Designed miniproteins, single chains, continued (3). Designs and how they scored, part 98

Each design is a single chain, and the fold is of that chain. pLDDT is the mean over its residues in the fold that is shown.

## One batch from the design tools (miniprotein)

Design m11409
Fold by ESMFold2-Fast:
Structure m11409 (fold): chain A 94 residues (1-94)
Amino acid sequence: AEALKEEILEEVRKAAELVAEMLKAGRFDPELEEEIRRHIERAAELVRKLMEMGVPEEELRELQREVLQIVYDLLAEYLSEEERAALERTLASG
């Protein structure tokens, strides 16, 4: 399960980095959007595999917090104050 978690976090990080790049550019980029989609789809596939393996709910919650932390670290600058506060509350409550 650990290797799948590491791959999920890497795919999320790559997607978030590309989203940040697109937001910083201020323009829609179809090539970047397609690459972001591929990383998100891969992460989703790996999450489904973890769920099929019957990993404990606590492990899934920890993975979710790590995913949200990556999103926060890379995208907080581009989020609204309300969206940032929501992410901070979710991270603090775990």
Scores: mean pLDDT 78

Design m11410
Fold by ESMFold2-Fast:
Structure m11410 (fold): chain A 99 residues (1-99)
Amino acid sequence: GPPLPPQERQQRLNEVGIKAVKGEELPEEVKEEAIKEAISLLNGKSNLKPKMSKITIQLKDNKTIEVEKLVSAENLTAMGIVLNSIGIGKSIKIEEIKE
């Protein structure tokens, strides 16, 4: 089906972020879905020149997620805010793939 409208996606990400700030434990699946949504936002706008990047995310439970995506600098900032709000608290590494 079509993806959720941007406004509704942002509201859901905000709700997850609020729960994380309150110290509520989130199920692993909810954390992974929120991360996938954040990564999807990286390609949501085309008004900046996109760059191919490798994103490595370490979750609080020591699980690691690695993806390679064409992302814009603007959307990388949005992703960082969302992932920090979710309380990942360990590490996010973004490496620009050269060429």
Scores: mean pLDDT 56

Design m11411
Fold by ESMFold2-Fast:
Structure m11411 (fold): chain A 81 residues (1-81)
Amino acid sequence: SLSESARQAILTAARQGGLDEVVALLKEAGYTGKPVPLPRPLTREQAARAIARILQQEGISVPLDGELTPELLEALRKALA
């Protein structure tokens, strides 16, 4: 299970990078996040890599290739369950 801080960090990175698929997964899991200002925009690749790093810090093995793969989305879905 992802910590509150990891969920918030993932949501922030997804919003910075326009990863609407990730924002939708968090919302479906019942996570709305904290109302925080968005930092500087990220590319989709930078945001996907940031999310992968957060998942690795939470003990979930995912590649740091910067692609929003089906495998990364499935790892997220399982971690949010």
Scores: mean pLDDT 79

Design m11412
Fold by ESMFold2-Fast:
Structure m11412 (fold): chain A 94 residues (1-94)
Amino acid sequence: SMAARRKELDAEMKRMKGMSDEERLRELKRLVDRLVKEQDADGVLYLAREINSIFAEVAAQRAIETKDPKDLELAGKLIVAEEEWRIRLLRRKR
């Protein structure tokens, strides 16, 4: 059910908050890969909203409408790319 998946994603995101940037990125990639393989477009949309990624949210909404695996893969890539850029920007000259 959608409610059970949201609870699972909330628990996984809570675990990630205690991790290093590198560990969190690795776990986020695993989570996204799993959701994409399972064709869980609702799960990808929920994750995109929780990380406040507007581009990933729009891509995930499109994947729900089209039911195209390529649209879901794009949404997952946008989630990961946004976290990679966030880490890069925060590490650039402290």
Scores: mean pLDDT 83

Design m11413
Fold by ESMFold2-Fast:
Structure m11413 (fold): chain A 65 residues (1-65)
Amino acid sequence: MVSRQAGVVLRMIGAEIDGTLRLELDRETGSYVLTYSGSPEAQEEARRLEELAREAGLKVEVRRE
């Protein structure tokens, strides 16, 4: 649903603002790309956001820097 998708996107933006990860939108595939640093905290947050995005029907790709 649109409202749940918007909530997940806002949480991703919050994590980027906090410096936990980088958020990019691949416009060709419609996928959100989350790039995290090697810290365990950033990896944990990226995995959590990936799960939330899948539940909301969003396509997400997680990458380590």
Scores: mean pLDDT 76

Design m11414
Fold by ESMFold2-Fast:
Structure m11414 (fold): chain A 100 residues (1-100)
Amino acid sequence: MLSPEEQELVDRIMALVEEAVRNRLSNEEVRERLKPLLERLATLSPEAQRRTVLEILRRMGEWARENRVSDEEEARILAAAHELLTHAASLGVVVPQPEF
């Protein structure tokens, strides 16, 4: 089970993802708003970082399914998730290795 701080980070990142899709936020605006959240995530233990990132990925997949996104939209969400993981890793966040 996530700590309250881990849960808050998941909720804030998911709210930003939903807002970015709904309001068509620019990549620059998303990056600016995401940066402080990822920097905060980077201050957590490696175990907490991994747990939090896994929950974000799970909720992104669940949101995509519940909103009945098309195969093309699902591919875009997957690409966005990959960019998020790459950016998080560049800030020192521990991310799960994708096994596809």
Scores: mean pLDDT 72

Design m11415
Fold by ESMFold2-Fast:
Structure m11415 (fold): chain A 89 residues (1-89)
Amino acid sequence: DYLDLSDEQLEEKGKELMEKLGVSEEEAQAMVEVYRISLEIFKLLPLLPKEEQEKILEKLREIEENSKSPIETKEKLQKLLEEVKELIE
């Protein structure tokens, strides 16, 4: 269901989440960026060797389990995206 959403529908769902949670503008922006960064990582992941893919997937799991806020999640995902790009470049 959610995996088949268009970009417009995903943006709408992001706005609904912001409204329901009563989050700050900064936290709301972080939630949108978390989604964007995650998509970029998943798009780049197949370009990596299998061993590196497994390491990145494990780090993604750790970020999901250990992050206390959307802002913290965004910061950790941004660093992970930079690691993925360095492995490709």
Scores: mean pLDDT 75

Design m11416
Fold by ESMFold2-Fast:
Structure m11416 (fold): chain A 66 residues (1-66)
Amino acid sequence: GAPVADRVTDEQVEAVLAKLREAGASDEGIEAFRSLTPEQRATFASALQALIDAGHLEGAATAVNG
């Protein structure tokens, strides 16, 4: 669907996850993240995106892996 200004879309979630993979996030962790509901996924992806934007890419990747 079309992106919304106040929510993280599935496309934006995938963009965040792609950056996390580059930083060393496991495929298993990424797949577990994708298994969340769209609402939960958007909430967590928004927080991870904020960390990436602030320059904390490794921290965000570690958070996804647990």
Scores: mean pLDDT 72

Design m11417
Fold by ESMFold2-Fast:
Structure m11417 (fold): chain A 93 residues (1-93)
Amino acid sequence: MRGPPMTEEQRRRARREFEEALKRVKETAKKFGIEVSEEDLRIGAGWMLGNGLSPEEGLARAVAYEKNREEPMSGLELYRLAKEIYEELKKKK
C-alpha cells in the first residue's frame, strides 16, 4: 500500500463515510429483498469505504461473507462468489 498514514481529519471523514455506506448497503439489501445480518452489512460497508465500491458491490461482499460463515472457503473462492453475486444483482436491476 502506498501513501502516508491517515490524518485525524481523514479518520473523522472515514467514520462519516462508513455510516453513509452502511445506510446505502442496507437500503440496497431491502431493494433486492435480500436478508443479511447487521455484521455482514458492516463488512460490505467497510469494503465500499476502503475500495470505493458501489452499494451493490458492497452488498455482494456482505452476502459472500455470510455464506463463508456457513461454509468456509478460500479468499479466492470468496472473491469469486462476491463477483458472481454482484453480476446477479446487476441482472435484477
Scores: mean pLDDT 78

Design m11418
Fold by ESMFold2-Fast:
Structure m11418 (fold): chain A 67 residues (1-67)
Amino acid sequence: KVEELKEKMYAKAREVFRKNKDKTQSEQYEIAYEELKKEFPDASESLIKAVIAVVLGEINLEKLKKE
């Protein structure tokens, strides 16, 4: 049950970053936070921030590998 919630949150965060790739990372973070909070209102602030941090870290790591 907790694993399903985390998988849905990761999928949603990745979708938000993908749709908003034309914006700054700070703007993408704010949009992702608001959308995750809206869709998963029972998720703690810490959990939402942790999910966003993981997804953003994956994106930044991929950029470093290509440069």
Scores: mean pLDDT 78

Design m11419
Fold by ESMFold2-Fast:
Structure m11419 (fold): chain A 100 residues (1-100)
Amino acid sequence: AEEEERKKLVEEIKADVEEHGGFLIVSYGAAGYPEVAREVRRLTEEVLEEIDKFYKENPDASPEEIRKKYEELMKRFDERLDAIVAEEEARHGADDIVGA
């Protein structure tokens, strides 16, 4: 039963990550931040790869441990995205139209 629960949880996590990433890509793209949208795609792929790797490398990990890993990965995602957005806003605010 635990292996079925683990597998279902990983599938649900992957779906949630893809939906969240897709929403952010559309949102930042529409807001005029296409560079941020590209970075969100990369961050989304990284989270998907890391959760899959954790599941594969830790066959004895409980569903609770998988959820904890997901929470850690999403916290890193949010922190990295916040930094990327701050850098992009700083570039626009600096009026550096020549420093390409």
Scores: mean pLDDT 81

Design m11420
Fold by ESMFold2-Fast:
Structure m11420 (fold): chain A 75 residues (1-75)
Amino acid sequence: MDELKALRFAEALETLLKKKGKESLTVKEIAEETSLSEKTVSRYVKLAAKLGYVELKKVGKKTLVSLTEKGKAAL
C-alpha cells in the first residue's frame, strides 16, 4: 500500500515538473498544485525518498524535491 502511494506521488510530481518546466519543486509548491496539505505532501515525500524514488535537497530554509533515476524508471 505505501509503495503504491509513493509511486502515485512520484507520478504526480513528474507531471508537475514537466508542466512547470522545472527539475525540482518545494513541498509548498507541490501542496498548492495538488490541493493537498503541506503535512500530507511531507509524508508522501518522506515515503518516496525512503523508497529511493525522490531526492531531497535542503537549500537554506527550503527543501527541494526532485525525481531520482530510480523514480523515473519506476514510472
Scores: mean pLDDT 80

Design m11421
Fold by ESMFold2-Fast:
Structure m11421 (fold): chain A 86 residues (1-86)
Amino acid sequence: IEDLRKEIRETIEANREKLIERLATQFPSLPPEVARLVAELYLDLLRNQAKITGIVKTPEGVVLPRTDDPEVQAKVDEVLARIEAL
């Protein structure tokens, strides 16, 4: 169980860095901090297997999920608030 947690964490870390790099390339107007939050949100959604009930697209073209998981939805709302504050 603890060994599996370590393997999952290492896989998430590698995918996180790859997603951050990709987001920074696709959305250069997006601050690196916000790109990082979006990448973390995508990985968190995959990890928690939260059901996607819809999507929200920002003016920059960033797609954010809507979920039936209140914990994941709270993170989506936080990321949206940070993008809106730009």
Scores: mean pLDDT 69

Design m11422
Fold by ESMFold2-Fast:
Structure m11422 (fold): chain A 85 residues (1-85)
Amino acid sequence: AEDEEIVENLVNAAKGGDLPKGIEALKKLAEEGNAEVLKKFLEKVSELVVPETKKKLLELAKKVPSMSKEELKELAQEWLKKFES
């Protein structure tokens, strides 16, 4: 599914892989504000990172379902800016 592709592209970018694909996936999240995609991405990445980062990602994943579509778009836009920096 398209959502699964977005999640995988974000995970690969987080692992230092294909950054351009990760940026495209973030643009889709910033446009759509998809809570399910964002939560799945955070949960998957939490299994691949150091314990300190894992705690932060899991805390954010718990907040995502309570966020508005606008808040989700803002979060994705913040991450996009960090990739561009």
Scores: mean pLDDT 71

Design m11423
Fold by ESMFold2-Fast:
Structure m11423 (fold): chain A 103 residues (1-103)
Amino acid sequence: KKELLEKVTERVAELAKRGLYFLIVLELGQLLKNGEITSEEAADILSKVLSREDLEKMLEIVEIAKELKEKYKNKKEGGKAAVYTLSEVIEQALEAIKKALER
């Protein structure tokens, strides 16, 4: 819905201003995982409000998340299981970030 996309745009801009790229990736990943927004809609928001440098920082976060997911994929102990789960959510944002960088 248009209202959701407007709220997401404002939230991404606020978090970027504060340098909170991890939260941008996590929150977008959650919305994408739930099917609340598409990768195209997320890419449009990211390209509108973020610089290339911001998007590159977000790609670094996704790369770290992918490494942590591989490291902890067979670990089902408390915090290690949580790291795997968060990394899966973060990885959902990869396509949107790549599409935004191509714009």
Scores: mean pLDDT 79

Design m11424
Fold by ESMFold2-Fast:
Structure m11424 (fold): chain A 78 residues (1-78)
Amino acid sequence: DIEKAIEYLKLAARYAREGDLEKAAEYAIKGGVAFERALGRSVSDEEIAAGREELLALPPEELAAHLERQAEALERYL
């Protein structure tokens, strides 16, 4: 469900702006997985682990901006 993916990505961006990087990464991964499932794809545990590591390596401001841009891009599919 693309709508659910957008909701998770927006929530993740809000947590990143609040400085809660652990929750930001959690919801960013949930959003990404929801989007891939909407496209009929599965996401491996290895891909999830790698994605989480990459997200947690980003500065909070860059993580928030990245997630906000992803949510906006997905809104075009609605």
Scores: mean pLDDT 82

Design m11425
Fold by ESMFold2-Fast:
Structure m11425 (fold): chain A 88 residues (1-88)
Amino acid sequence: SEREKRLEEEVIDALIAMEVGLLKAAHPDRPLTVEELKEIAERIAKSLPEYLKNDEEIERFAQRLADYAGIDSVEEIKEALKKAKEEL
């Protein structure tokens, strides 16, 4: 349902905000790296094995993570997510 989809999106958004926020707090004097974003993507995908099931959800996740981090790395995050989901 649309309600279930929005709740899943809210959970994902909260996890992205937490993970990015923690890394920025740990490293205030430098930008995050693409490799750190890939690690966040893999951790969230493994934490939510029943989420991020289709390309649309993966695209939204990658865009949101890239936006939060302030880095244009959508395609690299998508590749990391797809790989993590294949390992589950």
Scores: mean pLDDT 81

Design m11426
Fold by ESMFold2-Fast:
Structure m11426 (fold): chain A 81 residues (1-81)
Amino acid sequence: MEEGAELFRKLAEYAKNGDIAAIKSLEEEARKLEEKYGKELEEAIKKAVAEMEEKAKATSGKEANRELLAEAYEKTAELLE
């Protein structure tokens, strides 16, 4: 699922930079991937979220949360390639 991996790498970059508008511009593309790959994408996201949730419990602040969001997207991309 290289297409999904590329999308989530872009989302990670935008999240790291705090570019919410760019993230929103990719929402439609992400929705199409969910329809196309469904379960595979869901499992990758679930695994990435579980890993980041553990880090989030130890972290507070908007800047740190932005970094964790970027890590979650990057981990999802790794799981999809």
Scores: mean pLDDT 70

Design m11427
Fold by ESMFold2-Fast:
Structure m11427 (fold): chain A 87 residues (1-87)
Amino acid sequence: MSKLEKVKELLDKALEHARQGNYEEAIKLVDEAVDLANGLSVEEQAEVARLIRETAEKARSLGYDKVAQAFEEAAERVERAGILKAI
C-alpha cells in the first residue's frame, strides 16, 4: 500500500466516524493522515491537502461543520509543511 493510498483510507475512515458521531476519532484519523503526509514529497503533500479539503467539504455537506473546520485546519497544516520544504 502506498502512503497516498493509506492517507485516502484514513480520510474515508474519518468521514465514517464523523457520520457515527465519533468526532474525536474522526479528527484523530485526519491528524494521522497529516503526520503521514510529513514524510511525502511536496507534490504528494499538495495532493494530501487536496484530499483532506475534499473530505472537509463532504463533512460540511453532511452537516458536520465542526469536523469540517478541523479537517480544513489539517489541510492548511499540510500545505504549510509543503511550502516550507519548497523554500
Scores: mean pLDDT 80

Design m11428
Fold by ESMFold2-Fast:
Structure m11428 (fold): chain A 76 residues (1-76)
Amino acid sequence: AAAIRQAILDSLLAAGVPRPKAEAIVAAVESRVNLDTADASDIVNAVSEAMRELGIPTAQRQAALIELARRLKALL
């Protein structure tokens, strides 16, 4: 869980999402999915929806999801 949580946060920051919004997205994801049991698709879908709800621009959402997929592939 902690490694996946950090991968989500780091992916958002790497895409240029401001830290307060990145932390809000991580909290929203943790409220929707159990990171100890969720697969990569569950995590990616939850992050995508949270970014949309917080108004993250399309280009930043795409960059964050590409980075997240790469990091999750290394962890899962």
Scores: mean pLDDT 81

Design m11429
Fold by ESMFold2-Fast:
Structure m11429 (fold): chain A 65 residues (1-65)
Amino acid sequence: METYVFRGKDIEVTVKVDGDKATATGKGGEMSRRLAEGAEKGINKYGEEGLKKAKEVLEGMAKAS
């Protein structure tokens, strides 16, 4: 099981990958929840490519804070 946490000014997204399943939760408002939902769906559909894209987006949003 791998856990990734992304924090910024008003975003907090936790992504957990356990085998072939990913779950993501967002805190701190609607943006975090939508980002978490997108990450979870993307990783479950696209595997490693989805995880790479999710990391890129979430890290970018955290840096923008």
Scores: mean pLDDT 79

Design m11430
Fold by ESMFold2-Fast:
Structure m11430 (fold): chain A 93 residues (1-93)
Amino acid sequence: KAELIERIREVAEEILEIFRKENNPNLERIEELLREVLRLAETASEADLRVLLQLLEDLLAIAKTLPIEEAAEQIERALRHAIAWLRARQAAA
């Protein structure tokens, strides 16, 4: 579990680094959303952490391949959905 959380943290930081280098105006909002994801990850099941890690790996690929403005919109939307999903999963547990 700790290894999954550490990998999730590493991928999140790689996403943030791309937005910092591009000086993208959505950086602060994406940082806030990733911080909430990391907070929720601390109480998530190992199965949910594996799903979350795959999502963040996909978002990192989006950040590397799309124009940064398009990447920002998709990443923000996906992170908001992930937060809602994690909250629902934890409320049901």
Scores: mean pLDDT 83

Design m11431
Fold by ESMFold2-Fast:
Structure m11431 (fold): chain A 80 residues (1-80)
Amino acid sequence: MEEERRREIEELIEGLEKQIEAVKEFEKKFGLKELAKEVIELLEEAKRLIEEDTEENRKKALEKIKRADELVKEMAEKAR
């Protein structure tokens, strides 16, 4: 049970790290610096919360991920 939980957390953290790198690359290519910075900050905060592995922190992390997703959508619209 604990081992499954640890693997789940590691996979979530890896996913967030890959998303942060993708946002950094997008910023380099399209120059949406302000939006990219906000998305990266939200994902970094979510990563920190997930590492602490509490129910409360999971809910907070999901809220930050949702906000980051909305901003990524905004970035995609502005890049056109």
Scores: mean pLDDT 79

Design m11432
Fold by ESMFold2-Fast:
Structure m11432 (fold): chain A 85 residues (1-85)
Amino acid sequence: MRSAELLMKTIDSLIDLAQSALENPGTSKETLERLVKAGQHIIDSAKRMAEELRDKDPELAKKIEEKIKELQKVIAELEKRIAEL
């Protein structure tokens, strides 16, 4: 489905952006906080989609859940950096 593929690509793009921000020691606290908020919003949307797909397409639901876990790990790293600033 187009929406599920777009969501997974969005998660991958956000992870890449967050990793780039973490690699730059000059990244502002405000920028890191915005990335955390964006990630939390995407996780909420992804969880709803995975729940809806669980009975109809359990394999796709599991793939989305795996992407959610990966994004959650990156958000934790962003929150850790924010706490150190």
Scores: mean pLDDT 84

Design m11433
Fold by ESMFold2-Fast:
Structure m11433 (fold): chain A 85 residues (1-85)
Amino acid sequence: MAKLTIEATFESKEKAEEVAEYLEVILEQLKKLGIIESYEIELEGNKLKITAVFKNKETAEEIGKQIEEELKKRGAKDIKVKVEE
């Protein structure tokens, strides 16, 4: 299994909350499809932290890139992506 951690900062708390709600819908669908085993979303003001557990590292890296691109489109800055086995 592989653990994906993504951290991002947004312009405002409201924007971070909006993006977190959107990502929760996406991550829940990925979990239902068996792509991820579990996920956690943590909000601290305008900062968002996402953790998700995948069956393999390659899938975690690919989904991590897709989430990073989506976060950039939604105004995220200081994006940090980490994949651990």
Scores: mean pLDDT 85

Design m11434
Fold by ESMFold2-Fast:
Structure m11434 (fold): chain A 83 residues (1-83)
Amino acid sequence: SLKEKIKKIEKELKELMDKFKKMNVDPSVFKLAEKNAKYAKELLEKAKKSKDKKEQNRLVIEAEMTLGSLRILLWVEEKIQLK
């Protein structure tokens, strides 16, 4: 269901942000990650409130794309990290 998909994205977003914290990434990178995480959360909240199925689906896809960009950012930081 759409609600279940939203909950999975919210959980993954929280886990991803916890990984950024554990890795002690540069403060500027962390700030960028927080900004993108906030944007994804706002998209999911709009999706929950929307009664238009097409709009809900579009907002969830945009949130998934934002989550994807956060995953790539973390992966790049993992590759750069000396330890």
Scores: mean pLDDT 85

Design m11435
Fold by ESMFold2-Fast:
Structure m11435 (fold): chain A 108 residues (1-108)
Amino acid sequence: MEEFEKKIAEIKAEIDRLVDEEGLTPEQRSLIREAIEAAEKGDTAKVVELLDRLAQLGASPELIELLGRLAATYYGKKGDSVNATAVALAGIGMALEVELRKEEERRK
């Protein structure tokens, strides 16, 4: 549907903005590009793996959630609600883990 294509473009633009604003490392930028490509191809396992790696490298919870939403939107466009839900939940869970780690660091 046309609405999914618009949503994908909007999410990609927001990811690009955060990548520029957060001053990400070349490794993080490479992983983000790979995650977007995996999402477009519908490689659920690779998307989840790349989101986990980004979380481990300290990517923002906002960026991780957006990447999960991008993958979920691609699956939604294909009518694959199961993979859309799985990737959305994985992204939310990983974003929450990053937020909790940041909170612990600020508590120090």
Scores: mean pLDDT 78

Design m11436
Fold by ESMFold2-Fast:
Structure m11436 (fold): chain A 108 residues (1-108)
Amino acid sequence: DKKKKAEEWVKKGKEALENGDYETALSYFQKALEYDPTNNEAGKGIYEALKKLGDKKTLARAYLMEGVIYLAKGDFEKAKEWFEKAIELDPDNELAKQYLESAKQLLS
């Protein structure tokens, strides 16, 4: 029963949203639509997950900029903390990962 499978994936997607796992939530709601393309709850969940991901990526960019400012001031410990916060919000941010490695090298 494809409709019942869609409802199970919607439930998992909503749980992921409540836990702040927005990329996981997006994946689960997309799976629900593969089983039932007319599922309105899955469509709403995709919208909310994408909005939250956009907000998180914007905040991660602000944290990256704070890290760069501290790096320029020679406060490598504060720079490291801000780059770690940026990566926590956006784990795919390669630039933040590169700056974090640079800050760690300067602390050694």
Scores: mean pLDDT 86

Design m11437
Fold by ESMFold2-Fast:
Structure m11437 (fold): chain A 64 residues (1-64)
Amino acid sequence: PTVRNLEERVELAKLRTEEILEELGEKAGLNAFKEMQKQGEEKEVLEAVAKVLEEKYGVKVEIK
């Protein structure tokens, strides 16, 4: 169903963003991203994920 599909996609995008930040050696960025997730700032987390994925892969991620 749509809700589970959205949650799965968000989780995968978060994991991918963490992988990219680790690959770049951006420890400060990775720590900030994890802190945002813990504080429940979901809009900021999703926007950061979309930006990182777009910059790394050149793929537009649409947040709805």
Scores: mean pLDDT 64

Design m11438
Fold by ESMFold2-Fast:
Structure m11438 (fold): chain A 110 residues (1-110)
Amino acid sequence: LTAEAIAALRTLAASPADVEFVFLATTDEELAEAERLVELLRSLGVNARVERLAERPSPTEIDPEEFTRAFVEFLRGLAAAAEAGVLRDGPIELEASAAALRAINRLLEE
């Protein structure tokens, strides 16, 4: 998964499409994990930022490992779209629990 995620992110960084990942954070814990992920993505050349929300519906609790796999597959789909020349400019808004964001951060740091 780590190698596949990094390869997909590098493909996105090389894409001419101006895409930006926007991580929506409600709690301080979510904000801290989202900020770490943004730093990792930016270090790979991918545009990303965190947006703090005052309130949102409680996210559906998804197993962090399942969420991590879904996120990697999502990145691979975006990379495939970039390679096909169909990736569109614009923000990609993402909501995740602090636990799910921690799982992604651990994957990308390993």
Scores: mean pLDDT 76

Design m11439
Fold by ESMFold2-Fast:
Structure m11439 (fold): chain A 77 residues (1-77)
Amino acid sequence: SSEYSQKISRLVGLIIRAIGHLLDGDKEGAVESLKEAFKIAKEIKDISGLEVVAKLAKQAGDEKLAEEAKKEIEKLK
């Protein structure tokens, strides 16, 4: 659906934004983008998106968000 395509595009954009923040050393900015990405990936049940969020959240130092993303992946497997 068009709504699904828009959510995928937003998810990808937020992940790219988080990577940009991490490259700049801005862990807080990365976490804000990843929290929004997590909500979208969870809503659309995108396992690949949740895996990326978990890895980047750990890199940004948000172990709670990384663990929440991993638990969501386990529910979908």
Scores: mean pLDDT 89

Design m11440
Fold by ESMFold2-Fast:
Structure m11440 (fold): chain A 91 residues (1-91)
Amino acid sequence: KAEKLIDEFIDTVIKLVKEKASTEEINEKTSKIAEEILSLIDKDELKLEAGDLLAQFVVDVYEYVEKGDEKKLEELAKETKEKLLEIIKES
């Protein structure tokens, strides 16, 4: 299910960033999940949008975890999930 992969990606990124994992470990653990999410999208244009959204999520999680803004982190997770689900539906 698309939702399960998206939840796994979001939870894994947040967990590893909060645990201060290396960029290499985060990339290793999340790249496979991201690839599986992108495999659910048939249109190349939508794959690019989803890929950009996944990459931006990692950047934003670093910022919000560094600032200790749990509310913004929750909002970001919800918005990212909603946007990814819309992209997959359009595929």
Scores: mean pLDDT 85

Design m11441
Fold by ESMFold2-Fast:
Structure m11441 (fold): chain A 75 residues (1-75)
Amino acid sequence: SKKEQILELLRELRSKTTDPVQQRSIDLVMERMKTLSPEEAKELALELLDSLLNQTTDPEFIKEVKEVRERIEEL
C-alpha cells in the first residue's frame, strides 16, 4: 500500500542518520501514520522531510531526504 511504502522509505531514512533528534522525529511520525489515511500519512511524511531539511547540514543526509521526498511525492 501507499502507507506501507512511505513507512519503508522513512525506516530507510532513519538508518541514514545518527542524530537522536532526527531519529525521534522520524519515529514519532511513523507511529502517528499508523492511525492516518494514506493521503494524510503522505502529507505528514512530506512535512517531516521539510523539517529535517531545515535541521541538517550533512550533505549526504540532505541528498537522502530529497530522494525520499521525491519518491513520496510520486505516490
Scores: mean pLDDT 87

Design m11442
Fold by ESMFold2-Fast:
Structure m11442 (fold): chain A 81 residues (1-81)
Amino acid sequence: SMEDKVKQIEIKLDQLIAEAGQISPALKEQIEQDKKHIQDILDQALKSTDPTTQERLLMLAEFHLISVSSEVWVAKRQQER
C-alpha cells in the first residue's frame, strides 16, 4: 500500500540519521533537515487523490532518499580513507 511504502522510506531515513550521528553531529543535523524535506513530499503524496500524482511524488521522495543515502555514504568513506 501507499502507507507501507511511506513507512519503509521513514524507516530508511531514521537508519540514515542514526548512521550520520555516528559520523558527526553536524551531518546528523543536515540529514534531519533532508528528512523534513522528504516528509513534506510524502505528506503531499498521502493528501493527493490522484493516483498518478501520488506515484510521481513517491518516486520523487525515493529519488531524494537515494541522494541522502549517497551523501551519508560519501561522508562515511571520507572518514575511512
Scores: mean pLDDT 86

